# Designed miniproteins, single chains, continued (2), part 72

Each design is a single chain, and the fold is of that chain. pLDDT is the mean over its residues in the fold that is shown.

## One batch from the design tools (miniprotein)

Design m6483
Fold by ESMFold2-Fast:
Structure m6483 (fold): chain A 89 residues (1-89)
Amino acid sequence: TDPLLLYSPSAIEAARLFIAKKLNVDPESQEVQDAVQVFLEEKSRNPVLTVERRAVLGRKLGLSAEDVAELDILVTTEDGIELIKEAVK
């Protein structure tokens, strides 16, 4: 359903801050909100982002394929860390 429900709040926040920094815009802007949603929807449909998928997604988001690769690692890492923190409480 809503891709924001599939990821931890830490992962969503990390994605927002990363995209905002790369686009040089306010993290609360509609541009960043739209970009985060597009990225998370694509990753939810295609959990493993190939080189070709990173290039296509980068064009949609206004990011380089390299930036998309960094964003993918960041979101995956933050989501995993939050799950581990919750499990070891």
Scores: mean pLDDT 78

Design m6484
Fold by ESMFold2-Fast:
Structure m6484 (fold): chain A 74 residues (1-74)
Amino acid sequence: SEEEMLEGAAKAVANYIVEKFGGTEEDKERVEKAILEYAKKKNLSVVEFGQKVGELIRKSKSIDEFLELLEKAE
């Protein structure tokens, strides 16, 4: 299902972000939850989710900056 695909993508992206910027298991859980809530709130497809989140990762220098940009994203 699309929900299962989004959940899988969110876990993979959260792992990547924590490896890229450095973080704890708690940071990984926080990031995963935030990006899943973002995708559901904006009713994004898996493809749109990947594109939007990928863009935000490229613009970010830290986990906190990523989460701030995600909260402000349209």
Scores: mean pLDDT 82

Design m6485
Fold by ESMFold2-Fast:
Structure m6485 (fold): chain A 59 residues (1-59)
Amino acid sequence: MDTLASLLAKGLSVKEAIALTAALQGATQTDIADLLNISTATVANQIKSAADKLSLTVS
């Protein structure tokens, strides 16, 4: 289980780390958009970017 700090250490941005962590905890894109005060499209992009970075960095 990755904490926000652990995800940041893996090269994720703050928004990418928060979006991915919230999604892994079962939050919807709308919930994450409200949390970060950004659009749902931006949330989808942040989650995608975070997943790609973790895939390339970890395995």
Scores: mean pLDDT 74

Design m6486
Fold by ESMFold2-Fast:
Structure m6486 (fold): chain A 73 residues (1-73)
Amino acid sequence: MVDEIAKKYLSKLVGDNVDIKELAREFVEELKEKNISVEDMRNIAEDYYLNAGGGLVREFASEVLEIIDEKEG
């Protein structure tokens, strides 16, 4: 389920002026609504960050990690 939600948001990383930070924020909020743990959110974001083949995916994953750390630190 987490992977399917992540893929949904990654598919939105199209266009010339996508707001990656806002998209990352929406992704984290959707995961929280689905009762996904902070640890699971961090794990999926780190996986996309480490395995990103392109800059947009890596930037998105980085913003997700920053949001998680800000809210849970």
Scores: mean pLDDT 74

Design m6487
Fold by ESMFold2-Fast:
Structure m6487 (fold): chain A 57 residues (1-57)
Amino acid sequence: SLLEEARRLRARAREYLEQARKLRAQGDFLSAEILEGVAALLEAMAAWLERLAERRK
């Protein structure tokens, strides 16, 4: 379902943010910024899917 996919995307975004935090601690700022950007995109997609799921009910 759309809600299940949205939850999966939010979970993945959280994992990427955790990886980005570790990369920043190691001094890899470029990789951290890339992962933060991907996480933000995944969260935006999840929010869009949640809105679509509401409109189908």
Scores: mean pLDDT 86

Design m6488
Fold by ESMFold2-Fast:
Order: C-alpha cells, then sequence, then structure tokens
Structure m6488 (fold): chain A 96 residues (1-96)
C-alpha cells in the first residue's frame, strides 16, 4: 500500500510532498537517481544530473524536488520505459 501510494504521487509529479514525507531517505533517493541516470550515458541528461547534484548539496527540498522533476521529464523524452522503471525503483526505495 505504501509503495502504491508513493508510485501514485511520483506519477502525479508530487516530488516535494514525497521528499517531505520521506526526509530520512532523500539523500539515498537522490544518489540513486544520479547513479541510474549516469549509467544511461546520455549527454541529454547531463544538465539535469548536474542540477540535481547542486540541489542535493544545497539541502533544499524544494530545489531537490524541482531538479528531480526536470531529470525525470528529460528521461521521459529519451526513454519512457527507463523513466517508468526508475520511478518504480524509487518508489521501492522510499517505501523500504
Amino acid sequence: SEFDEILRLLRAGQYLELFERHRDKVDEAVEFLIERARELNDPGLEEEIQALEEAARSGDLEAIAAATERLLAALSRIDVDKRNELEEELARLLAS
């Protein structure tokens, strides 16, 4: 049930609400997203990856949420299946 609720919020673009509810896992979630995005080795993701790394260093949840939205939006344009896979993995991480 927690996994399904998190996945619903992710698909609705409610990143700030998710990170506020799961503050203890934000650093792990961001590290996971950056690592998985870099593994794709797509130059179209580099700007969004850098923005997320910068937001993570700031510790600002609003900045992290905004950068996460941009990264997942960019990934949707490149590979929707990979974006969906990443959302499911992120939901499992946040629910753990």
Scores: mean pLDDT 86

Design m6489
Fold by ESMFold2-Fast:
Structure m6489 (fold): chain A 90 residues (1-90)
Amino acid sequence: LEDYVVVGIEGKVDEKTVPELEAKFKAAVASGKPVILAVGDVEYIDEAGRKLIEKMMRDPRTVKVVVTGGKKKEEVIEMAKKAGKEVIVS
């Protein structure tokens, strides 16, 4: 999308996957465009994953969080609300 950059979050968000997700988010922010976090089927979040998700949600470039489902759906919705972001649940 020309007007937005979408960063997908799915599966396990842990110490092993945090570096690649952080790199994707940094690239999205560097685009200068508004960022949408698309949260799919997230099955696991550890402390490193939670810290990165909170950082991504608190970033001024993140304008919207879209949550599709997954075991961590309610936790992700809570984090987005605490960060003051618009949340769309589909």
Scores: mean pLDDT 84

Design m6490
Fold by ESMFold2-Fast:
Structure m6490 (fold): chain A 71 residues (1-71)
Amino acid sequence: SAARLAAARPLIEAIVRAEFGDLLPEAELERVVDAVLARLAPVLDSTPDSEWLGRITEAVAEVGAEVVPRP
């Protein structure tokens, strides 16, 4: 539901800022949050509540790997 995705945005913002806040400017952090939300949208209706937090953290890691150089 749209409410589920909207409720996830502050959590995604907090995770993204904690993981990448020191590495990326604010505009890039906002882009990462948007990319995570876009990745979650297609699986929103098929992901059970018990797996939703895990899906969020996985999406953050996948998007982060594309925008932040990893050693």
Scores: mean pLDDT 77

Design m6491
Fold by ESMFold2-Fast:
Structure m6491 (fold): chain A 74 residues (1-74)
Amino acid sequence: SMEEHRKRAEEAIRYAEELARRLARERGLSEAQTAQIIDQIRLELEDLVENGEPIPSREELEEYIRKLADLVAA
């Protein structure tokens, strides 16, 4: 259902934000860099929900977030 899809999206966003904050702290990223990563994650996941696309798995989210952190840290 749409309600279940939205719930999974909300759970994915919370997981992704917490992971992003942990990785940012671990890598010594600035507050601005951390906010950039979180904003990109939110926009991406909200876009998927709006288009009715599947919500990424936690493993896929972890890979995506690590790549974003690497790019922002470079």
Scores: mean pLDDT 81

Design m6492
Fold by ESMFold2-Fast:
Order: structure tokens, then sequence, then C-alpha cells
Structure m6492 (fold): chain A 85 residues (1-85)
């Protein structure tokens, strides 16, 4: 698989395991999502924007996106980051 396909699969797995937190984050940004796949496409596009010009840093860019989501989810839900996977 391409690097993009692998990144999309990692995002899909994260969304599946953390859908309520991801949905809360996206809704706090004014983005209504009706499915896990909609959330995956939104986050994958954000990943693509972040990785543009940093093709050699795909893994750390993806890790940074996920960590930012965890931080935003903790703030939006009013819980410690340790409660967000």
Amino acid sequence: SSLEERAREIIRRYVRENYEAVKAVLESRGIKVNSEEEAVEILYEEFRERVAGHEDAVAPVLAGLIEDLRLEAAKVLGVPISEIK
C-alpha cells in the first residue's frame, strides 16, 4: 500500500476506537459529521495538509495530528488527556 493508504487506515482505526471524542472535536470546530467515514475523510485531508512538503516525516506528522486530536478532545470534553486514547 502507498504511504497515503497506510495513513488513512491508521486514521480509520483511530476514529473507530475513539469516535465520540473525534465527533466532539469536529463539532466544536463547527463541523457536523454523520458517520465514522466522514470523520476519517476530514482528518485525512487535515493530515494531507500537514504532511505537504514533509513527505519524509509522514509518521511524526500523523502522530502529531493524533496527539492534537487527543488534546482538543480533552479540552472539549473537560476531561484529563489520560482519559482519551
Scores: mean pLDDT 82

Design m6493
Fold by ESMFold2-Fast:
Structure m6493 (fold): chain A 65 residues (1-65)
Amino acid sequence: DLDRPLTVEDLMRIGGVNKEVAENLLKAGITTYRDLLEATARDLLAVPGVGPVTAINFATGKRMA
C-alpha cells in the first residue's frame, strides 16, 4: 500500500539506510511509499547521511519495482 506510513524499520530495509538516515528521510517529508517513489536522486542526496550508494539503491528500486 503506497499510502501506508513509513516506519524507521521500513526505511532501514533499503541498502545503506541506518536509523539516523531513516529519521532524516522522515523529517524531510518522505513519510509514505508514494513520497519515496516520487523523490528524485537529487532530493535523496539533499538528506543528511544519504550517500551516493544509498541514492543509487533508491533509484534502482524505483526503476525495477
Scores: mean pLDDT 71

Design m6494
Fold by ESMFold2-Fast:
Structure m6494 (fold): chain A 77 residues (1-77)
Amino acid sequence: MSEEEFEREVNEALALMVAAITKLDVEKGRKDEAVDFAARILKKSSPEFAEILAKAIRDTFKDEPELVEEILKRAGL
């Protein structure tokens, strides 16, 4: 495994963890806190990580497109 391959795998894992935490908060009825958390991470992310994370969020919430749009809008995307 190259350093570049390792960094990609780490970024994908981190993106999935952020999406999972967001989903857990939504399931607990903390939808606004979940949206704020995900948007905050996206806003502070590099463009490369933001793209990976946005994809993970869309895949995780494929049945809730309005939630995805709210997260992206709050992140300035």
Scores: mean pLDDT 83

Design m6495
Fold by ESMFold2-Fast:
Structure m6495 (fold): chain A 56 residues (1-56)
Amino acid sequence: GAAEREAARRAALEGARRGGGSRMGADKNQVQALAKGEASAEDAAAGGREAYREFG
């Protein structure tokens, strides 16, 4: 449902922060890191962050 989708997005955001580090320095490096983090976020959302699906 809607709550589950919101929780999944939070898990994906956590994965992106962990996997990519969106604010490294240069804009090009940030884009590269964010793109890589987005791929890692899908992996985290798939089964790494189930505890975070509800709240935190």
Scores: mean pLDDT 52

Design m6496
Fold by ESMFold2-Fast:
Structure m6496 (fold): chain A 61 residues (1-61)
Amino acid sequence: SEEAKEKVEFIDKLVEMTYSPEKQEEKRNQLRENMAQAYIELGKRQGKTDEGKRKAEIILG
């Protein structure tokens, strides 16, 4: 989905602006994991578990 792709771009830019090069991979993975979990939980609450999982997969790559 376009929304999930926009979240990936936002996370990547935020990490590049905020952290040193040595920390960027670790922090990118951490933030993407948090966002993926948020989509899974949102999907459960909305009765759209497959949609939530699909968006989480886009976030995680």
Scores: mean pLDDT 84

Design m6497
Fold by ESMFold2-Fast:
Structure m6497 (fold): chain A 64 residues (1-64)
Amino acid sequence: SRQQQILTLLSSNPDGMTSGQISKKLGWSQSTVNQTLNKLQQQGKVYSVPDGKTKVYYVSIPPP
């Protein structure tokens, strides 16, 4: 699913990724990425931190 692809990508990038970086890596529109990230945030699986004029997204489950 789209959610699994984003979770896998973010898990491989523990320093976080912007929606634009995710869009470029997956070849999805910004709207599709933003919708999927919003759903993941609602589920508590990812969180975002403001960084300048963008948001950086992280997996909410920390590594052990």
Scores: mean pLDDT 79

Design m6498
Fold by ESMFold2-Fast:
Structure m6498 (fold): chain A 62 residues (1-62)
Amino acid sequence: SELVKKSQELAEYMKKLIESGLSYEEIAEKIQELLKEPKYKDYFTVKPKEVIKEILKQLEEL
């Protein structure tokens, strides 16, 4: 499904940002801006930074 593809794209992008050495704060801000883009706006709501940071933590544990 399109939602699954967009979710995978976001997860991969977040992993790449973690690998590049950006802080969780910087990544959360970038993800909030990305979620406002037309390609993601219809699939995801803009999440609070605290929620994005929890997702980032879970991605690192995988």
Scores: mean pLDDT 80

Design m6499
Fold by ESMFold2-Fast:
Structure m6499 (fold): chain A 88 residues (1-88)
Amino acid sequence: SSLEEIDARARANGEQLLAILEEAAKVKEEKGIKAAIEYFTKKVAEIRNSEVTELVDEKTLEEAIEQTKKLKDLSLEELEAVAAKLEE
């Protein structure tokens, strides 16, 4: 397998995980945190092609959803500033 294939899969998995976090945030708003944890855990297990053995911790999911919201609410300039900080 080429590095390009690995990078393409990593990007696809990252985009899929982001979409799952966005949907989990909606489930949290509509049905509460427990339903959001169940949804997120199930969808992540599907990506990993693995059985769900344990639910994701409530705090971990809430922090992940909050980070996703912050990234979405940032302007393009603010996103570039965050990316620049991560490269230092």
Scores: mean pLDDT 60

Design m6500
Fold by ESMFold2-Fast:
Formats: sequence, C-alpha cells, structure tokens
Structure m6500 (fold): chain A 78 residues (1-78)
Amino acid sequence: MLDELSEEELRKAIEAAVLHFVFGYSYKEVAEKLGISEKTVRRYIKLIEELMKELEDDEEKMAELEELAAEILKEFKK
C-alpha cells in the first residue's frame, strides 16, 4: 500500500518510471542502470501509476511527486 513505501523505495520507483517513460529505456536497460531486476522495474512502474491515480485529486502531494521526478530527471541529464 501507499503508506508502506519508504521515501527511498518511492524514489527508486520514480527513477524507474522516468528512465522508461521519459528517456525511452527498456525495462532491461532501466534494470541495468538501477542495479535491480526487470521484475522489480515492472513492479515499480505499476506502483507509480497507481500512486499517481490515488494522488490526482491531491494537488499538494502530486506537486511533491512531480518535484521529486524533476530532481531525478536532472540527475540523469548529466
């Protein structure tokens, strides 16, 4: 559930989603870049999709998620 995700796990899930949806990397390439399995990448992407749906009516929490995603995006644009 949402409340069971640590900040670190949420960050990893957002990193996986950014690499896949923004940069166009395959699940295998995302797994290699993050040092996790393809199965974990698939799980993380699903968790982020579910999280975004739960937060779509909470503007403040959605803004926090978007800010974290933007910071991660900057890290991968180096």
Scores: mean pLDDT 74

Design m6501
Fold by ESMFold2-Fast:
Structure m6501 (fold): chain A 91 residues (1-91)
Amino acid sequence: LNTAVATVLRRIGLEIDIDLAKKKGDAATVAKYQAELAALQPEYDAARAIIRATVAERDPAAVQARIAALAATDPVVAELVARQQQIQAQL
């Protein structure tokens, strides 16, 4: 689970870094982080499957609370978590 949570947080970090680089107009940095995000995709999919299996009979908010607790320490991590929530939330 530690590796799964770390992989999810790393993907969220890359997504925020990509958005920040786009705002700066740094296409090279955007391309670099997008390549890292693509390389992370199989690990991310596996990590999400493990996390979902873990929370299937547990409160999903508990996993979110653990991630949010880390975000409370670092404003950058807080932005990362908030943005990932918006990206993940499909209507």
Scores: mean pLDDT 68

Design m6502
Fold by ESMFold2-Fast:
Structure m6502 (fold): chain A 81 residues (1-81)
Amino acid sequence: SLEEELARMEARAKAAGVSPDAFADLTDEQLAKILLDGSVSDEERYAALLQLRKRHEDPLKLVLKYMIEAYAKGIDPRKLP
């Protein structure tokens, strides 16, 4: 269930000392960039995914949309600024 998924993500974030609400004030695009940033910790990425999941039924579809848009604009989605 969604509640079980969110609870697992919150538990992982808390275990690493990261607040599950750390990114509550960020935009969807900023949250998607965190998820695509390989230098960010797994716990921070989980907190960002948690925020997107609260806002959208399919957060991965939204991230994919941003990746496709970046590619169409000639920006390599693996080369995040």
Scores: mean pLDDT 74

Design m6503
Fold by ESMFold2-Fast:
Structure m6503 (fold): chain A 71 residues (1-71)
Amino acid sequence: MTEKVQEFVNEARKTLSEAELVAAGAAALALAMGLSRDVAIRQARRTAEELGYRLSEERIRRLTDEAEAFL
């Protein structure tokens, strides 16, 4: 479970900013745990906000979709 999330994060690190990477990582973890896309989007948003990052709703959704496609 966590190994696929780590693999996704390592690949995403090559193209994503730090803000995008933490959001995408949180979404990937939620999806790997079997949680819904809506919950993954919420976790991505919360994690970015808690770390002081600002991402658009559209960007969070796209990052979540990219994580789902990778897993």
Scores: mean pLDDT 82

Design m6504
Fold by ESMFold2-Fast:
Structure m6504 (fold): chain A 83 residues (1-83)
Amino acid sequence: MREELLAEAEARARAAQPLLDALLAAIAAGDVDRALALLDELAALQRELAELLGEDNPLYRLSDAELEALLAANKAALKAMVA
């Protein structure tokens, strides 16, 4: 069971890498709408990883509330770049 969950978490983590690269490219290009959409996708993947690995992974100790607060702060920063 846990071995299967770890394999799924690894697959999801690998899927996040191209999204992170795309996010950095969108920010560099000034495409804020694209960057916001990619940030939402990355946050969703991070929440899924937290649900799978959660308290069992000492490297991932951020609560859902902390992840939401970080996402809100990042979105506010990106919106400030537009306005």
Scores: mean pLDDT 65

Design m6505
Fold by ESMFold2-Fast:
Structure m6505 (fold): chain A 94 residues (1-94)
Amino acid sequence: SLEELLERARELIEELKELGEEARLVARALERALEAIERLKRGEASLLDVEIELGMARIALAVAKLAGAPERVLELAEEAIRLLEEAKELLERE
């Protein structure tokens, strides 16, 4: 379940990277959040580190919305944030 959430998030982030410049800020923020969750899973980061990076991803999404990014960019980013938040919750239960 956790591994499936992280793999799906990676797929969405890679799709975002292919959508060009408007997606770049969000894709980078999501990639940092994914890396923070992977580090947390290995005991190399804190829940606070993950919360900070997820917060930055949400800010990047808000900026993309204000800048008029395509709906596909917003949909992929929102789904990736949801998957990463769910992965964080699973790690909190351990």
Scores: mean pLDDT 87

Design m6506
Fold by ESMFold2-Fast:
Structure m6506 (fold): chain A 59 residues (1-59)
Amino acid sequence: MIEEYAKEYALSKGLSEKEAQEIAKDVVRTIEESGAKPNKEMIEMEIDYLIQKKEVKKQ
C-alpha cells in the first residue's frame, strides 16, 4: 500500500532494497504517529529530505 509506494520511491532514488524498506517503514510510521494520514506527496517530501540530510552528513 502506501508503505510499498514509499519503498518503490526510495528505490527510484538509488537506495538499496534494504535501505528503501527501512526508510519506507520509518517514514510511514512517523507520519502515522503524528496523527496525520500518510499520502504520496508527504512520503516523497520526507524521503527526499532524509536523503539530502544523509548526503550532507556522509563521511
Scores: mean pLDDT 76

Design m6507
Fold by ESMFold2-Fast:
Parts: sequence; structure tokens; C-alpha cells
Structure m6507 (fold): chain A 65 residues (1-65)
Amino acid sequence: SLSDVSKKLQAMALAVEAGLSVRFEEVDGKLVAVIRVKDAEQRRAAERMAEEAKRLGLGEVVIEE
């Protein structure tokens, strides 16, 4: 949907600003952003990004190593 496209663009912008790479998956019809982190600094950045995404209603952010 147009709403999902908008959410993806906003989440990508947050990830780029934080110096992170993001991929998107659909789980049970819901958009999920997946961030892979390599160290504690990236994990903190991803956690801040996830909080901002939640505040903006952009959907779920999953952090993985």
C-alpha cells in the first residue's frame, strides 16, 4: 500500500542517518524493519532508531547480530 511505501521510506531515512543498513520483511501482513548490527555502538544506534520508529508509527524494528 502507499502507507507501507511511506513507512519504508521513512524507516530507510532513519537507518541511513544512524549509519545502519535495513531490510524489510512482511510478517502476518505487517511491515517489519530488520537491522543487523556488528557491535555495541551499532546496537545503541539501532535501539534509538527503533524508539523513533515506534514514536512515528512506522511499525516494528527487529535488531539482530
Scores: mean pLDDT 80

Design m6508
Fold by ESMFold2-Fast:
Structure m6508 (fold): chain A 91 residues (1-91)
Amino acid sequence: MEELERLAVEFARLLAEAATSKDKNEQIELFRKALEVAEKMADLAIERGDKETLRDIARFLRELAEWAKKQGFDEVAERARSLIERVEAAL
């Protein structure tokens, strides 16, 4: 549980940094890092059978996908949607 909470905090921090970044290249890298953290959270939640955490991850990923799409980061948005499908398949 503590590990998942730490990853959730890191995910939020990366998204906050992306929101304040004025550099598109920095913003893309922060989104990619956020996806890596979300992927790790999903793996741990699946291993633990933690369906509440999986639902939260799916919600966070939908928010990330919408934001990335608005910024024109289509690859990031599609990667987030693929991870949503994987998370929802485990629910």
Scores: mean pLDDT 82

Design m6509
Fold by ESMFold2-Fast:
Structure m6509 (fold): chain A 85 residues (1-85)
Amino acid sequence: MLARIGRASARDVLGSDDEEALRRLAEEIERQIEELEEEIRRLEEEARKNPEKRKEMERKIATLEAAKGILEAELTAVRAALEEL
């Protein structure tokens, strides 16, 4: 199945009292955040190697940082749901 990671997936699982589903969702969101951090690092390295592409890389980094912020908010919501159990 295609990965259902993000706000919609988190929202669906947050309505569940299934601790295992919530823990798996938290782990998946954490992995997605790590992947975004790695991609941001690669783009920063590319910007250092190619100063002429810096503005383009900075725009891509900003987009990835925004996506990371959304995932961090979703992770906070999942952790809050786990604390209620």
Scores: mean pLDDT 76

Design m6510
Fold by ESMFold2-Fast:
Structure m6510 (fold): chain A 80 residues (1-80)
Amino acid sequence: MEFEKFNKDKSGYLTPEELRELFKAKGLDLTEEEVRAVMAYLQKHSKDGKGYVTIEDFKEALEKYGSLEELVEAARKEAR
């Protein structure tokens, strides 16, 4: 699982930089606006609402939308 290399903070939390790198590794080059939209979407669906995004939150969103591309589109629509 490539998510282990994104645990740079040892917390399991995803930063906007790590999220962008993850999407790029999967073949999707996100803009800064798209990264912020996805982060805001994942933060809104976080159990604690503390503004932290976990790898688990990201995986649950992927399962819900079925693909990274569909997740980005959903996040962009929710962000405006």
Scores: mean pLDDT 70

Design m6511
Fold by ESMFold2-Fast:
Structure m6511 (fold): chain A 85 residues (1-85)
Amino acid sequence: MSVQQIVDQTVEAAERAIRTGSQEDIQQLRDLLEKLVAQASEMSPHLAVVTLMQLVALSVEAQLKGNDELADLLNDYSRKLVSKI
């Protein structure tokens, strides 16, 4: 699976988890975020910046919907991603 496909799947999983708040959707997001961080060194600088901006935007959306757990999760993995690029 390409890094771009992992990014796309992670964004879709985050949007779903924010919408549903279900533990299953949150777990799927966590698994995809782990894969994303593992592949971070394979990202171009452009893809890394775009991905970070998307995760930050999703974190803000989660916080605005009152899901602090999801906002914290997305922020934590954004920091982990920065540490790997």
Scores: mean pLDDT 85

Design m6512
Fold by ESMFold2-Fast:
Structure m6512 (fold): chain A 71 residues (1-71)
Amino acid sequence: AARAKAAEENIARARAAGDEEFVELVRLLANAATDPEATRALAERTGLPPAALRRALREGLPVEVADALLA
């Protein structure tokens, strides 16, 4: 799907640029959608800047995964 491909391309670009914070946030959010342990880790990171979390959700995840986390 076009959205999933865009998310993959954004992650690859972030890795190439050394944007480790973006890559780590995307990994944590993706895992939280399928893993209770990752959901706990996400809760512990609630103090992170909202802008960084929004960027990871919008640019780093397929829409289906982002929708599951926002439900």
Scores: mean pLDDT 64

Design m6513
Fold by ESMFold2-Fast:
Structure m6513 (fold): chain A 80 residues (1-80)
Amino acid sequence: AAAEQARLERQRENIVTLGELMIEAVEKGDEKAFAAAKEAMRELMLDSTPELAQLAERIMKAAEEDVEKARKLIEELRAA
C-alpha cells in the first residue's frame, strides 16, 4: 500500500538524518547532542522493521567506534 511504502521511506530518511547528527556530534565533541541523537535513534528502532532496526544499530555503534564506517553505512542506506 502507498501509505505503508511512504512510512518505510520516512523511517529510512529519519535513520539517515539521525546517523548524520550523531557523526556531526562526534566531530564537534558534543556529547549531549550525541546522546540526544542516540536516544532518538533507539526510539525510532522500536517502530522500525527488523532490517531497518539492525542497520540503525550498526550505524549507532559505528558512529561511536569508526566515523568512516558510519558514513559508509549511511551512504548504503541512501542508495537503497
Scores: mean pLDDT 81

Design m6514
Fold by ESMFold2-Fast:
Structure m6514 (fold): chain A 57 residues (1-57)
Amino acid sequence: MEKAVAVKDVTVDSPAVLKFKKGDVLEILKRYSDGMVVAKNKEGRVGLVGMSDLKLI
């Protein structure tokens, strides 16, 4: 299971983008070649995240 830690807060009001806070651990479900990933947060919400906002652990 691939995990990453958020390096900043994301509070964008978009249905496609996952909201999270710096230090949140996200589960990576799928990677795209454009630098985007589909991730799931601790609440079970799934959405798009930029890889530049994450550090793999």
Scores: mean pLDDT 77

Design m6515
Fold by ESMFold2-Fast:
Structure m6515 (fold): chain A 68 residues (1-68)
Amino acid sequence: SGAERAAEQVGALAAAGDGRGAAAVAHMISKDAGTGEEFARRAAEAALAGDAEAAQRLVHEMSLKAGA
């Protein structure tokens, strides 16, 4: 459920046009998962580009690897 909630939050923010908010949430979650700067950067780039689906997918993928 944690992975689903994290992905939903990022996707909802990006879909609403809040790319900066989505990027900030994705960065925080990716850092906690230990995936480091690379994953946070990719998720943030997708969110800022308006690709809500890619941003949500990347966060979901990361959260699953973290066991959430």
Scores: mean pLDDT 68

Design m6516
Fold by ESMFold2-Fast:
Structure m6516 (fold): chain A 77 residues (1-77)
Amino acid sequence: SMADIQKNLDLGSEELKKTLELLKKANEVVETNPKEAQEIAKKIREIRRRAEERGADIAASLSAMAYSVVKRELERV
């Protein structure tokens, strides 16, 4: 239900916020400092793990997508 989706989003709100901040930072540094972008990718992976442990499945899925995006960009550099 829509109420269940909102509840799950609220549960993962901090993880979602941190993932978006890290994704933005990775975009800024991926071409100039790929090693820093790799460390950011590891942090996003840890956020995904914490979200999964808490049952914040939507936040976990979005963190997994963000990780894949950063990894794909790193392969281009």
Scores: mean pLDDT 86

Design m6517
Fold by ESMFold2-Fast:
Structure m6517 (fold): chain A 64 residues (1-64)
Amino acid sequence: SLEKLQEGLKRTTAEEVAEKLGISVETADKILTALHLTNGDVERAAAIVGVSRETVQKVLDFLT
């Protein structure tokens, strides 16, 4: 849900996402920012960051 996403984004750091997914902190921060701006639109967030939809979906699953 959008509420779970918003709570996850507030409490989750880019460092935690980077460690969990094995990606850079810079990439994790960009994905978190894009998910916030797109209200969890995985396809749009992936396009903004220039990463796979699968990577963004894994971040979203970790947040919720």
Scores: mean pLDDT 84

Design m6518
Fold by ESMFold2-Fast:
Structure m6518 (fold): chain A 83 residues (1-83)
Amino acid sequence: MSDEELEKETSELARKLVETKDPEERRELAYKGLSELGKKLGIPEETSQRIADHAVYLADQGYSADEIARSIYLGLRAARASQ
């Protein structure tokens, strides 16, 4: 996956998280999305879950889609680099 593809995927996921008002649906969406991205990048499931938990937290606190996308992107890139 290219950095541009990763940035696009994280931006789309962050937008969906902000648009999803139900807490359970938001968590499920984040966990599914980060699990799928993590598998494509070879990231451990535990790490993907931590990134998902943080993304949900930011969305629940009212952070913008752009800020959430940046958080996800940086988290995934850091996890990939540490392998």
Scores: mean pLDDT 85

Design m6519
Fold by ESMFold2-Fast:
Structure m6519 (fold): chain A 89 residues (1-89)
Amino acid sequence: LDEEIERLEKRLLEVQAELDKLLTPEQAAAIREKMQAAWAAAKSLKEARLKMLEALREMSETLDEEAQRLIEEFVELMERLLKLVEEKE
């Protein structure tokens, strides 16, 4: 589990870095803030997943197609990571 979690975290950082290059600093900061707020407010992994997906999809409507594709990949990686973290606990 730990090795798989580390692998997913590394991929998430890579996708985030790639996304940051396509977004303005303001857009990147807004996405990170919404993601962090959704995670902090959630009381379960399922709730966190739903809140983060909702926030990211709302933001993606204002973004270029390339950025939207990367956000979708980021969300999929986050869902996988959250599920593994729940299994570890």
Scores: mean pLDDT 71

